Designed miniproteins, single chains, continued (4). Designs and how they scored, part 37

Each design is a single chain, and the fold is of that chain. pLDDT is the mean over its residues in the fold that is shown.

## One batch from the design tools (miniprotein)

Design m13268
Fold by ESMFold2-Fast:
Structure m13268 (fold): chain A 88 residues (1-88)
Amino acid sequence: SPEREVILAELRAQLPHLSPEARALFEDYIARLEAGEDFETVDKAFNEGFAKLSPEEQAEVMAALSRAGQAAIAHHLGLPYTPRPLVP
């Protein structure tokens, strides 16, 4: 769906801001969602990986999820999230 593709794109946009271990978890999460794995499988894998991270890495992942969620909400509300203005 268009909404799913926006969420996946916003999740991918967070990858450059993550440390290696946090990024690996986030990449696995995105890959499972793209593969169409069921929610229980995705949630279990995410929670197991998240529990292995340091508190600092857990904070990075939570911040990234928050930013991606806010960007997806802005898109749903018709708010621009791209830096391309249509008219000055």
Scores: mean pLDDT 76

Design m13269
Fold by ESMFold2-Fast:
Structure m13269 (fold): chain A 57 residues (1-57)
Amino acid sequence: GEELAKKGAELSAKGKAEGDEELGNEGDRLITLAAALGNSEAAQKAGEEAQKKAEEA
């Protein structure tokens, strides 16, 4: 649920910032899974935070 979206956002942001494509893809997958489980609101917020973190890096 919520933990999946948050973990996904953290991994996605970290992978993108560090150039770890595999880690970034895992993060994106977790965000997608969270959305599929009906946690679309949490997933959207997590995605926005990941994007903002990548922009700040």
Scores: mean pLDDT 72

Design m13270
Fold by ESMFold2-Fast:
Structure m13270 (fold): chain A 94 residues (1-94)
Amino acid sequence: DREEEIELLRKNIERLEEILKKAGLTLEELQSLSYEEQLELAKELGLGATELLLVLLEAYLAGKLSVAELQEALPGLSKEEISELVELYKEALK
């Protein structure tokens, strides 16, 4: 169900925001970093697969990561599955 997936993404975004807040950062500050800096921060904060996925999707939407690079970072997902996930993430941000 599309609405259930969007709601789950919203909860995951809130969880990421809380993790960042504990480190003295905002989501907007994370989004201002380069892709390499975002990956370094994710490693330092010990982000899980769910939070790392959100970092990758955000970097892609910000134009910091290509579709090919996103597919390489998510080797278990098809191009179509990645496209659907990006659209769900956009809806979750509304």
Scores: mean pLDDT 81

Design m13271
Fold by ESMFold2-Fast:
Structure m13271 (fold): chain A 97 residues (1-97)
Amino acid sequence: SVILVLGSGSDTINNAIRQIDQYLSQGLDVSILTGIGSTDGDQILQQLQRLYSDQPVTFGTPRTLTPSMIGALSNSKGITIIPVGGQGTIDLVNQGL
């Protein structure tokens, strides 16, 4: 299973689409969560929900994630966490791991 953590950034939606399509083509379960309380992340999440409404993609409620929450998710067997967005999202995920 793959969890994509969305944040701010001009290319976030395009990067998210590429990552989702790649992991779905591999037969992986994809879940999407919003990162650090980002208005852009929330808008991107809504756009992805519309694009993937008929696909096996799980969407989380938009919310601020913490490093401790990322750490708890990463401790689950067979879960890979991928930051999608700017440096702040990368830093959040790396701090949680």
Scores: mean pLDDT 72

Design m13272
Fold by ESMFold2-Fast:
Structure m13272 (fold): chain A 95 residues (1-95)
Amino acid sequence: MKKPTPEEEKLAKEAIEEAQRAIDHSNRAVEALKNGDLETAEEHLRRAQEELDKAIEIVNKIKDDTSEAAIDAASHVLGATVHVVTTRKELERAK
């Protein structure tokens, strides 16, 4: 049975934490858009993209992509990607 290594578990946790930060900044961008604050929305969206890029880089370092840790991390990164892309589209529509 394939168990994740401590190194893979650490990378998965770091990727999940960065993905969660991307979602948090994406949510702040949406709230700024609702308040008509385009400058704040653009800044939070930039931060969300930076954190998402870090999460993607970290998940790509996991050697066994079939481990539970790798699948969990990849799932969180996919969720964050959808959230950031959706927020970007909403910001472009608000211009």
Scores: mean pLDDT 82

Design m13273
Fold by ESMFold2-Fast:
Structure m13273 (fold): chain A 73 residues (1-73)
Amino acid sequence: ELLEDLRNGIKTAVDQGQGQKLKDVLEAARDRAIKDGDRRGAALAYRALSLLYKELGDEEKAKYYEELAKEAA
C-alpha cells in the first residue's frame, strides 16, 4: 500500500534518470526531520533513502539507511 507506492515511485524516478534529484529531496527531508526532532519523519526518510540506494545498486548504503530507519522508529 503506502510502502509499495513509495517503492514503485522510487523505481520509476531512477528508471527515468531522476535518481539524483530524488536523493537530494530525500536528504533534505531527512535533515529537516532530524532538526525538528521528528523521529517518524526521519524513519520514513531513512526507509525511502534505503529503497533509493537499493535501486541505484548501492547495497551498502541501502543497508545502512535500513538500520537507521529501524532505530528511529
Scores: mean pLDDT 82

Design m13274
Fold by ESMFold2-Fast:
Structure m13274 (fold): chain A 89 residues (1-89)
Amino acid sequence: AKEVVDETLKQVAGVLQAAAPAINAALDAGDYEKAKAVVREAVEESLKIIDKAIEENKDNPEVVKGLEEKKKEIEEGLKDFEAELDALA
């Protein structure tokens, strides 16, 4: 259960890490719309990874619950990031 959640999160972390240079470049340029777009794209790919893992493990309620909780954390993180950039604009 926890192992599947942890491995799924490693894949998600890889997607977010790959996006970091583009996000930083946009922030350095003051292009907050570009920064939001890059983060949204990375979050969408991350959510696809989680949704696939949920479907593949739908017979394990504990794995599904753990992945659903992490999905909420990622969605909340996106909202917080967008709110911070909106405050800077």
Scores: mean pLDDT 82

Design m13275
Fold by ESMFold2-Fast:
Parts: structure tokens; sequence; C-alpha cells
Structure m13275 (fold): chain A 113 residues (1-113)
């Protein structure tokens, strides 16, 4: 049975793979935009890891906080896309990350149940 941290780490790896694949397929996206998006994803996963490692939070509180962190990440990705005049790329990334997130949340809920 996977631990909560193992599920989060697999989600993180898939998220970076998705960003890298989309960046390779979209040559109009600048390296600066790519690096900003990488930093946003990394920070979100560091925050999610801290939530999972917090012994004061109930399982339900951990899931709610992870959902909040992900919603914030989606908002920040869209903002970067707007600022760099690449909103379509941001939407593609959000769609891919949302699929990965839903799969990870299903696994997290199964471990907690």
Amino acid sequence: MKSLLEILEEMRERAFEALDELYKENPEVSEETYEELRLLIERAFEEMKAVLEDPSLSPEEKLAEIERIFAKLVTEIRLVGYEHNQPEFADLLVDRLSEIFLEAMKELKEVIA
C-alpha cells in the first residue's frame, strides 16, 4: 500500500513530466515562463508535503488543505500565462495538472478511508 508521501511524490513527478512535455510541444513558450511555472509547481508540492507531515491535522483537514493549495496553484499558473501573453499554454498545463491531481486525490482518499 502506498504512503501519502509516496502518492504526493508520484503526483509531483507526473506534474513536472507534464510541464516538460507541454514545453517541448510549444516552442513559442519562453524559457522564463517555463522556469516560473516550474517554481510555482515546486512550491505548491513543498506546501502539500508540509500539510501531509503535520500531525495536528485530521485526514479530512489534510485533504481540504491540499485541495486549497492546488486551487491556488491553478490561479497562479493562469496569472503567469496572462502576464507572459501565453494564456492557452497555461490552460493546457492546468488541464493536465487537474487530471493528475484528480488521480492523486482518489489514491489519497483510499489510503485515508
Scores: mean pLDDT 87

Design m13276
Fold by ESMFold2-Fast:
Structure m13276 (fold): chain A 120 residues (1-120)
Amino acid sequence: MKITVELELDARGRVLSATITDEDGTVTEVEGMEATLDALAAAVEKAYKETNLKTPKSAEEVAEELLGLAVEVGAAARATLAVGGRTRRRVVYPDGIVVELEAEVVDADRVRVTATITFP
């Protein structure tokens, strides 16, 4: 199962907006950090129930770790890349969850980060 998150970050790494697509293809559009964290945690919790995955991490912990990684990757892209430049990161967790991140410098004040979460 897969969840896709598209984040728009400002020059300071703040979440402006997010588009979250869950495993059913349901799209949720939100603005700001708290709404993004809540929507992402809900999508992860739904995936946990459908996969029957037993992990020590809560859906909220996974959502926080993913959002932290996305902000970090976005900040690195902005600091090192020209407009149109892209960077990627892949993280494999011991429970079999895979997170793939791509950051793109959209313009001088915006970075887009796309994250794909794959459950085993």
Scores: mean pLDDT 80

Design m13277
Fold by ESMFold2-Fast:
Structure m13277 (fold): chain A 91 residues (1-91)
Amino acid sequence: MSDEITRLSMRIVAHILRLVGLLEEARLAGHTDLEKELQSILDEARKIVRETDKKLAEATNPQDKLNIEQETVSKLEELLARAEALFAAAK
């Protein structure tokens, strides 16, 4: 269980870093409309992470923490997939 929680935490960080990377690439390429859409997705992802941190601080057992992180990863995977599709379409 602890190993799975650690892996999920690492996936959350990786997804945020990937979103930041896509936004920076859009900025460097001068794609202003894509930059705005990617910034909106990143802002939503950051909001999800903040809510997750709050829920994890309130969680009292490993199963609740696992469920919270699994839900967070799922939400971030959907946002990342959307961001990558937008980036690919603009390329």
Scores: mean pLDDT 83

Design m13278
Fold by ESMFold2-Fast:
Structure m13278 (fold): chain A 95 residues (1-95)
Amino acid sequence: MLEEVREFLERQRPAALEAIREYAEKFSPNEEEKEKLERELREQLANLEAGLLYRVLEEERRKRGSLTEEERREMEELRPAAERAREYLRRIQAE
C-alpha cells in the first residue's frame, strides 16, 4: 500500500540523513567540501525516495486501473527525480 511505503521512508529518512552527515564529515577535507558533499548526497537520497514512490504509484495504477487526481499529480512531480535516480544508479553500476 502506498501509505505504508510513505511511512517506511519517513521512518528511515532521519537515519539516512545522519549517515550522510557522518560520511561527509569523515571524507571531506574541510567544511566547504563537507557541505557540498552533504548537499549532493541529500539530493541523491531525495531522488532515490522519489524513484521508489514513483514505482509504487505505477504498481498501484496497475492494480486499481487508475489513480486519484492527487496521486497522478504526485507521480508527474516525482518523474524528474525518479529519472535522475535511475541515471545515478546506472552510472554507479557501470563503474
Scores: mean pLDDT 81

Design m13279
Fold by ESMFold2-Fast:
Structure m13279 (fold): chain A 90 residues (1-90)
Amino acid sequence: MDDFKKRLEDIQKSAEDIYKEAEKLYKETGDPEAKRLADEAYGISVLAKQLLKQPVTPRKQAIVDSLQDRVNKLIDTLYDKYGVKLEKPK
């Protein structure tokens, strides 16, 4: 469905935004937690790109729901620890 592709594109964009901010924080502070956030965001972005190339299935929808939860947690962590405000996907 149309909404599925939009959700996946929003997840990819959010993960890329998280990666950029976390990578910047790591370069500025040397904080290993910032590196961890960047690595997780990079992994989510790569997986979202792969999923965009595949047909929509119920199994794939469950994976997208999981990725959205993970992105939301990364955004919350960036805000809580570093004061970085990013938009959640949806």
Scores: mean pLDDT 81

Design m13280
Fold by ESMFold2-Fast:
Structure m13280 (fold): chain A 87 residues (1-87)
Amino acid sequence: MSEEVVKELEDLLVRALLAVAERRRDEFRQSLERILGLVKKYAPELTEELEELVRRALEAMEAGRYDEAARIVQEMGRLVAEAVKKS
């Protein structure tokens, strides 16, 4: 995975956490959709696990479970970091 893609993923994860803190559901969804798109392209082996986490994070956000949504975003960040280290 290129350095530019890694930085974009890190920036999007930060934006997703900020969207949770600010209760901005549309920005949260857009950030997660873009993260998923980049992972499908550059780390397709993570796609199924990440797609499940995205769905759960969106459900948590819509339900007002902001602490759960933030934890799921942090788990997504961990998976991305592990993939970067293995590539």
Scores: mean pLDDT 85

Design m13281
Fold by ESMFold2-Fast:
Structure m13281 (fold): chain A 85 residues (1-85)
Amino acid sequence: KTYTATTKYGTFKITLTSEDEAVLTNLDTGETATLKRVNDDVFEGELKSLNIGYKLELDKEKGTGTLTLYDHETNEIEEAEVKEV
């Protein structure tokens, strides 16, 4: 199952690779981050090279959700709408 989200950092493709894992791919840069399930519909991970944290919240029945980016260099938080593709 694949989702997308658009942020100021680029457009992300989100792929659920297992029950407990999602891969975030920035389609503009080709960079990837791996997110791990922390509860029922929440996945978390980091892109350590850019010091960015990610939180993915999914409503799998509706094919929607929220991607939250934590930019630890600027202390900014961005939320983006996630949609199934």
Scores: mean pLDDT 82

Design m13282
Fold by ESMFold2-Fast:
Structure m13282 (fold): chain A 77 residues (1-77)
Amino acid sequence: SLDEQLAALDAALARHGAPRPIEVKVEGVETPEEQRLVDAVARALASAGYRKAEIKVTRDADGRPVLDVRLPDYELA
């Protein structure tokens, strides 16, 4: 059907570099390296069709950044 063809096109565009815009709420970023990691994750989520995400940055015992990614209860693109 036309609706199935349009859904398949939207999914293909999301996978192949025409991601839908994503709204990201970010907390806990303290360094430029952590910001680059957050930006990379946000781009990956946008490419996968997610429209909203919450990303919290914490640190492990070695001071390495750990990202906690929460996806709100929304429909995928």
Scores: mean pLDDT 70

Design m13283
Fold by ESMFold2-Fast:
Structure m13283 (fold): chain A 77 residues (1-77)
Amino acid sequence: SKLSELFQKNQEIASAGRTPENLKKRIEILEEIIKLLQQQYDEYATSDPAKAAQLLREIEIVKEILEDLKAELEALG
């Protein structure tokens, strides 16, 4: 799926090093992941509350990683 491809791409860039350009690319990828997870949450919110709750937990985890990457990018100048 597109979501799986984005997670794989983030991992590949992470393995390539912690340059400002790589951090910017990872931030863009994680923001797209959050948008896709939010779309899935909206689809499941009324039909499958258990799946929706799992998606919210995943969104929270991705948001935490995103904030960490933004902080790292800021620290690099």
Scores: mean pLDDT 88

Design m13284
Fold by ESMFold2-Fast:
Structure m13284 (fold): chain A 55 residues (1-55)
Amino acid sequence: SAAEQGRAAGAAGAAAMRAALADNDPVKFGELGRQGLAEAERAGGLEAALAAGMP
């Protein structure tokens, strides 16, 4: 589902951003943050899916 894909994309993005922070790479961190936001928007309501508590 779109909610599952959005959560998976969000989790992957968060992991990548954590890795960028560990590598002290603020440029990559910012790029990954922008990509994560775009994926959440494409998922059509990641915020709504999270609020609904969907697994």
Scores: mean pLDDT 67

Design m13285
Fold by ESMFold2-Fast:
Structure m13285 (fold): chain A 68 residues (1-68)
Amino acid sequence: GMMEELREALERLERALARLDELSRVQVQNLYHEAKELLERAKELGDEETAERLERIIRQLESHLATL
């Protein structure tokens, strides 16, 4: 269902974070936009655990973008 798809997308983002230093600025910006869209979806579905994990991912992506 939608919650399972959301969790799979979250897990894909977390795997991409493990390779963050290997990614271009454009790839990091694309991940940032994807994470923000997923966060809005998680909030709409009431998935607080996934929302908290996505907020953490967004903070890491923002920090990395500031160094590029």
Scores: mean pLDDT 83

Design m13286
Fold by ESMFold2-Fast:
Structure m13286 (fold): chain A 112 residues (1-112)
Amino acid sequence: SKLENLDKAEAAIKEALKDTDVSEEFKEQIEAAIKFFREATDDQIKALIEHLKEALERSKNLSKEQLEFLYITLVIGYLALDKKEEAKKVLEEGLELLPDSLILKKLKELLE
């Protein structure tokens, strides 16, 4: 279910954040994204996913934190729609660009 998927994703992300040196704004943005996905309709989630995909394709010179945030948010969005295969594909793409991301690695373990 959506809530079970989001609970598991949140737990995995929080575990990875214990060993990750990221800004407080980054942590707050991830928490805000999870809250949004818990409360949003499927149509709102789909609209956000399309916006995030366009941001990844068209935005130049994204910081490492911005890139990581976009990939984490896309994975969570697909999990909120119960689209595990799409979440896994996005996560593999993110890990190719960010191989040292503990958050993306922890989400991959969840999806195995």
Scores: mean pLDDT 86

Design m13287
Fold by ESMFold2-Fast:
Structure m13287 (fold): chain A 98 residues (1-98)
Amino acid sequence: KVSPLKVFKVVVAAETREAAQQAADAVLAEDKRLGPVVAKVSVEGNRLTIEAYTEEAALRFTQTLIALGVDTGKIRIESADGEELQALAEAWARVAAA
Protein backbone atom coordinates (compact mmCIF):
# COMPACT_ATOMS: atom_id res chain seq x y z
CA LYS A 1 0.00 0.00 0.00
CA VAL A 2 1.41 3.41 -1.12
CA SER A 3 -0.24 6.82 -0.70
CA PRO A 4 -0.72 8.87 -3.91
CA LEU A 5 2.18 11.23 -4.64
CA LYS A 6 1.59 14.96 -4.97
CA VAL A 7 2.88 16.43 -8.25
CA PHE A 8 3.57 19.99 -9.43
CA LYS A 9 3.22 21.13 -13.03
CA VAL A 10 5.48 23.64 -14.79
CA VAL A 11 3.96 24.80 -18.10
CA VAL A 12 6.04 26.82 -20.57
CA ALA A 13 5.25 28.51 -23.89
CA ALA A 14 8.63 28.60 -25.66
CA GLU A 15 9.42 30.74 -28.73
CA THR A 16 9.93 27.73 -31.02
CA ARG A 17 9.55 23.96 -31.04
CA GLU A 18 13.36 23.63 -30.97
CA ALA A 19 13.52 25.88 -27.88
CA ALA A 20 10.89 23.69 -26.17
CA GLN A 21 12.88 20.52 -27.00
CA GLN A 22 16.13 22.11 -25.74
CA ALA A 23 14.37 23.10 -22.51
CA ALA A 24 13.01 19.55 -22.09
CA ASP A 25 16.52 18.11 -22.55
CA ALA A 26 17.96 20.53 -19.98
CA VAL A 27 15.24 19.64 -17.45
CA LEU A 28 15.94 15.91 -17.93
CA ALA A 29 19.68 16.53 -17.43
CA GLU A 30 18.90 18.43 -14.19
CA ASP A 31 16.61 15.56 -13.07
CA LYS A 32 19.51 13.12 -13.59
CA ARG A 33 21.77 15.37 -11.48
CA LEU A 34 19.24 15.70 -8.61
CA GLY A 35 18.11 12.08 -8.72
CA PRO A 36 14.73 11.08 -10.22
CA VAL A 37 12.28 13.83 -9.19
CA VAL A 38 10.53 14.26 -12.56
CA ALA A 39 7.30 12.31 -13.01
CA LYS A 40 6.78 13.37 -16.64
CA VAL A 41 8.08 15.72 -19.34
CA SER A 42 6.09 16.36 -22.52
CA VAL A 43 6.55 18.68 -25.50
CA GLU A 44 3.76 19.63 -27.91
CA GLY A 45 4.89 22.13 -30.53
CA ASN A 46 6.34 25.06 -28.59
CA ARG A 47 4.66 24.07 -25.29
CA LEU A 48 6.61 22.23 -22.59
CA THR A 49 4.95 20.56 -19.59
CA ILE A 50 7.01 19.23 -16.68
CA GLU A 51 5.53 17.26 -13.78
CA ALA A 52 7.75 17.18 -10.68
CA TYR A 53 7.36 15.21 -7.44
CA THR A 54 8.53 18.09 -5.20
CA GLU A 55 8.17 21.87 -4.96
CA GLU A 56 11.98 22.20 -4.78
CA ALA A 57 12.37 20.26 -8.05
CA ALA A 58 9.77 22.52 -9.74
CA LEU A 59 11.80 25.58 -8.63
CA ARG A 60 15.08 24.03 -9.90
CA PHE A 61 13.51 23.30 -13.29
CA THR A 62 12.11 26.84 -13.49
CA GLN A 63 15.59 28.26 -12.82
CA THR A 64 16.97 26.01 -15.60
CA LEU A 65 14.33 27.34 -18.02
CA ILE A 66 15.10 30.97 -17.14
CA ALA A 67 18.83 30.29 -17.66
CA LEU A 68 17.98 29.01 -21.17
CA GLY A 69 16.30 32.34 -21.97
CA VAL A 70 12.67 31.32 -21.53
CA ASP A 71 10.46 34.38 -20.91
CA THR A 72 9.38 34.31 -17.25
CA GLY A 73 5.95 35.68 -18.23
CA LYS A 74 5.36 32.47 -20.24
CA ILE A 75 6.11 30.10 -17.33
CA ARG A 76 3.17 28.94 -15.19
CA ILE A 77 3.09 26.84 -12.03
CA GLU A 78 0.16 24.57 -11.21
CA SER A 79 -0.78 21.77 -8.83
CA ALA A 80 -1.50 18.37 -10.36
CA ASP A 81 -5.11 19.53 -10.83
CA GLY A 82 -4.15 22.76 -12.63
CA GLU A 83 -4.62 25.07 -9.66
CA GLU A 84 -2.02 27.79 -9.13
CA LEU A 85 0.15 27.40 -6.03
CA GLN A 86 0.60 30.63 -4.05
CA ALA A 87 3.76 29.60 -2.14
CA LEU A 88 5.39 28.26 -5.31
CA ALA A 89 4.43 31.42 -7.24
CA GLU A 90 6.13 33.57 -4.58
CA ALA A 91 9.28 31.41 -4.70
CA TRP A 92 9.34 31.64 -8.52
CA ALA A 93 9.06 35.45 -8.35
CA ARG A 94 12.28 35.41 -6.30
CA VAL A 95 14.01 33.07 -8.78
CA ALA A 96 12.92 35.22 -11.76
CA ALA A 97 14.24 38.38 -10.05
CA ALA A 98 17.68 36.82 -9.46
Scores: mean pLDDT 67

Design m13288
Fold by ESMFold2-Fast:
Structure m13288 (fold): chain A 69 residues (1-69)
Amino acid sequence: MEELERRREEMLEEMERFREEMSERARRVVEAASAGMKAMAEKLPIVEGARAGAEEMNRRMEEVERELE
């Protein structure tokens, strides 16, 4: 009976498409998460370095101010 086979094929195609969509969604979630981690890792050294540099320059500027006044 061809009707049963046709329905089975349609069901298999629907399941395959659904699985493909779920796989793509999972891949995007993992990609977004890894991108977020990468951005955070890159940001940390820069922020700390900039802050340390600013504090050092501010300290030296205070010393110069004291010498002048």
Scores: mean pLDDT 67

Design m13289
Fold by ESMFold2-Fast:
Structure m13289 (fold): chain A 82 residues (1-82)
Amino acid sequence: MFTITLTALDGSTLTLVVKSDEDLPAAKEKIKEFLIKHGISEEEAEELAEHIELSLKNAMELNADPKEVSKRINELVKEKQK
């Protein structure tokens, strides 16, 4: 189980709980909507959301530290936001 928090440039947050692979498609859609709401284009938001989904899947398979995964994902989000 992973809890991740995404932070936009304006300080808005999205918190997601991913319990299993079955939660990944719903998490991807929520991430995509959050990114679009915060100024990322639909196409770039799709690509970034897919990248984050794969990162979460790999992290769950490896039993990685959820805090470190959340930090890395937030860094990716910040790099794509202006």
Scores: mean pLDDT 78

Design m13290
Fold by ESMFold2-Fast:
Structure m13290 (fold): chain A 73 residues (1-73)
Amino acid sequence: DEVIRALAEELGIDYEELKRLLKTDRERAIRLVAERLGVGESTAQQLLDGNVETAEALYNAGLISEKVLDAAK
């Protein structure tokens, strides 16, 4: 929940809309996040699932903020 909220704020996506898409069309939500970050869908899915190692890799690449990384922990 906190990861989804922090990521939505950072990517300029409405939190309630992203949350709705994750419930109704998860593949579309993953594609949207992947496109906004410039990463593959598998990477976006791992980040949305709260994979800390993926969040650390994206933070080190400068693609997400420390706020998103901390929310994934």
Scores: mean pLDDT 83

Design m13291
Fold by ESMFold2-Fast:
Structure m13291 (fold): chain A 96 residues (1-96)
Amino acid sequence: NAAADAAVQRATDALNRLKELEKKASPEIQPFVRESVAFAEELLQTARDLAEKGRADPANADRYVAAVDGIAQSIETLVDITEKRVKELEEKEKAA
């Protein structure tokens, strides 16, 4: 299903953004970003499993697409929250 595959790709792209954020973060901040990466990896695995279930159950494919899209949105939101928090932590380190 193209819609479910597109949502999984969005979730994958969002996870990759978190991984890049982890690489750029200071050693003191990296553990926080790593926790967000681990959480996003778990959510992405759930999205992939739901996309596979949607392929096996075409009659309910719309429900699985909605669930996968919801997970993609959740990971995208997690990226935004994590980026904002990293910026706040970096500013505190500069002020100390």
Scores: mean pLDDT 85

Design m13292
Fold by ESMFold2-Fast:
Structure m13292 (fold): chain A 67 residues (1-67)
Amino acid sequence: SARLAAIRARAAALAGPRLAALNAQLAAAAGSDIRREMDLGVQILHTATLAVVAAREGLSAAELDAL
């Protein structure tokens, strides 16, 4: 659907680079630092959730940063 495609594109624009960086850090920590993996996992979920909420609500990047 057009709306789902738009939400996906907007969420990717808002948080894509940050999520890519966090996922790269998680891959590097995998199997060697459990605390770091858990912390990064929480950051990834939080970042992804807020980006989707911001995309669904039509928020700007500045408004997302205030959440």
Scores: mean pLDDT 81

Design m13293
Fold by ESMFold2-Fast:
Structure m13293 (fold): chain A 75 residues (1-75)
Amino acid sequence: ASAPVEVRLVEELLSLSFKESDAAAVAEAEKIAKEKEPEIEKLRAEAPEGQLVLVETSSTADGSGSVKVTLLEIL
């Protein structure tokens, strides 16, 4: 069996929550994510060995969603 990879939170770079049915909230979340994209891309390129940038997007059947960007350390 493959050994599970253990990760630890180093830094939370971005966390946004929105109702997907609310077009204004979705547009604002996309704008913030786009404004942070160059910073996230730079961090991904410069991340030391054993660290990674994780981008998580989720949506639920009730129309809520989230975008989360975290810097994680691989243990």
Scores: mean pLDDT 65

Design m13294
Fold by ESMFold2-Fast:
Structure m13294 (fold): chain A 55 residues (1-55)
Amino acid sequence: VKRLEELKKRYEAVIEWLEEQLKTETDPKSRDALQMAIKNGKDMIESAEKAIERA
């Protein structure tokens, strides 16, 4: 359980950083890459939350 909570906090920090990058990024390809990374990070957090609920 503790490891999944630490992993969740790490992904939350990465998503926050990626969202800040997205605010200043003007290149369409870079914006698409950042949006995909944010989506993947949110999916990982959701998976971790479901795993924590089952523990």
Scores: mean pLDDT 78

Design m13295
Fold by ESMFold2-Fast:
Structure m13295 (fold): chain A 75 residues (1-75)
Amino acid sequence: AQEYYDLGQKYLEQGKPYDAMEYYKKALELDPNFPLSRYNLAKLKVGQLPEFTDDYKKAVEEKEKLKPAAEEAKK
């Protein structure tokens, strides 16, 4: 699953959103719990590379914030 997700990201950076979509589908076939793959796949279908690039960055940022959610509690 992880390998296919990484390949999808690589193709997305090269401006091949449909190739990236194929690999996101492969990742979801192996691991349906991959939230980024599912989110990116849905966005690719609705929008294209120009707008998808922004959605991709937001999805990554949201995932990063979820992990250190307890940062406020540390203070």
Scores: mean pLDDT 62

Design m13296
Fold by ESMFold2-Fast:
Structure m13296 (fold): chain A 79 residues (1-79)
Amino acid sequence: MRELADLSVKVGDEFEKQGNFLEAGISYDDAGRAYARNGDFLSASRSYLRASRSYEKAGNLDSSERSRRLSDRYRSLAS
C-alpha cells in the first residue's frame, strides 16, 4: 500500500513536469487516499495538498477545494 502511494506521487510529479495538471491532481489524490488507508496521515495531508494545487492550476476548483479539505483533515489527525 505505501509503495503504491509513493508511486502515485512520482506519477503525479511526472504529470506536473509535463504540464498535465489534472492528471497530476488525480495521481496525488490517489496517493493521499492510499497513505490515509495505511495510517500515514502526514503523507496523506501532503499528497492532498499537492492534489489541491494541481487541480487549481488545471482550473478544477471543486476538486481543488475537496482535496484541500482532505489535506486539512489529515493534518489535524496527524497532530
Scores: mean pLDDT 88

Design m13297
Fold by ESMFold2-Fast:
Structure m13297 (fold): chain A 60 residues (1-60)
Amino acid sequence: SIPLLTRIKLLKAGDPAAIEQVEQEARDAAEGIGKVLGFDEALIQKLYDMFLDVELTSVQ
């Protein structure tokens, strides 16, 4: 596993490939789970935000 801090640094450096990869993974996970649980668009958006927040907090 790539250390989350290194991944965030790449995103902050403006590496478009790293940014796209992280956003794609979070989006796919939120949409997949949301479909299984029958969430509406607002709840799927909250899932996406929660996944990003968890990744940010885990670097502390």
Scores: mean pLDDT 68

Design m13298
Fold by ESMFold2-Fast:
Structure m13298 (fold): chain A 118 residues (1-118)
Amino acid sequence: QVEEIFEGMSRRLDSVTDRVMEEAKARLRGRGATDEQIAASERLIQDFRERVKKILRESLNRLEDGMPVFVVEQQFQDAVLREAEAVAPEFPETRAAIEHLAAFSAEMLRLEGTERES
């Protein structure tokens, strides 16, 4: 069921986001970023996660509706890439965190698509 699959993916994305975010915050702190800059970076990462979750749910609904896996994967990649490019982070560590979440999310959808084609 789409809801159970989405909930599982959402929980995995949350866990990865928390880890990657804390790693990015530690690196920013180490380079002398201010608390305000670190908080802004955290908000960018969290906002990106929420946008990815929306795209992921839409993609799972398209798979459920019988759209071909390769089409859904391409649409997902394009949408997530646009959201990642729209994020203009001050620091490369924030950019790396966003790119990591984008790649992780794409892999989760690819594995679900592969399972559905089996």
Scores: mean pLDDT 86

Design m13299
Fold by ESMFold2-Fast:
Structure m13299 (fold): chain A 97 residues (1-97)
Amino acid sequence: MKEEIEKLIEELIKKYGLKLSEEQRKKLLELALKLSELPVVQEEPELLKRVIVGVAKLLDKGYELTEEDKKTILELVKNGDIESLIKYLNEKLKSLE
């Protein structure tokens, strides 16, 4: 699982032309591993990819992912509230522009 999630993150970073530091990759991996344990993600694997890409884009723009951000993302995904998740990520991205 961990090695597969690490490969997925690296593939998505390359596919979207993103630049992440080693520390940003570690933070993204920790979040992705917690997300992969959620039943909703096990039933809809494409959801994991969407969340990874959204967070990776924030990190690429210099956003510093907080523990509160991780908690919010996990809660929204666990509840299947993908509309609120997309809004949350977009508001953070907009704050960096």
Scores: mean pLDDT 82

Design m13300
Fold by ESMFold2-Fast:
Structure m13300 (fold): chain A 65 residues (1-65)
Amino acid sequence: METSAAFLAMAEEIALELSGDGEVEERDGEIVIRLKKNTPEALERAKALKEAYERLGKKAEIVVE
């Protein structure tokens, strides 16, 4: 079922930043999801964000610090 990919991406980004597990940056039209923790929960949030941005036609990657 189609959901607004833009709205979903925004909601997931806010959830990740509010949890303190990471942040999202945009560079040259590519999305970089930076995680400060390598936990299953943080990775799940990052994967959801990556999927949402990919549905918008953007390239996204996950980086763990």
Scores: mean pLDDT 71

Design m13301
Fold by ESMFold2-Fast:
Structure m13301 (fold): chain A 85 residues (1-85)
Amino acid sequence: SILDILKKLKEEVKKVALESGFSEEDAEIIANQLTMSVLLEIPFSDFIKRLRQEFPDVPEEKFKKFEKEAKKLYDEARKELLKEL
């Protein structure tokens, strides 16, 4: 179901954000925003651009580490959602 896909995505994105060096609080915010971006068909590039604006004090290397794995999760979730339509 769509809800199961989104729940799994949120959990996996939060884990990736934590592994990339974001705080627990920031990881929760990031996971929620990426999950909504997948649901609302917001391009991953637009999500990342907005995220950098929301976290201006976070080092670029943390974003680069996050982006690689988060993009894979974004693409896979989009693919699974298309199967539900």
Scores: mean pLDDT 84

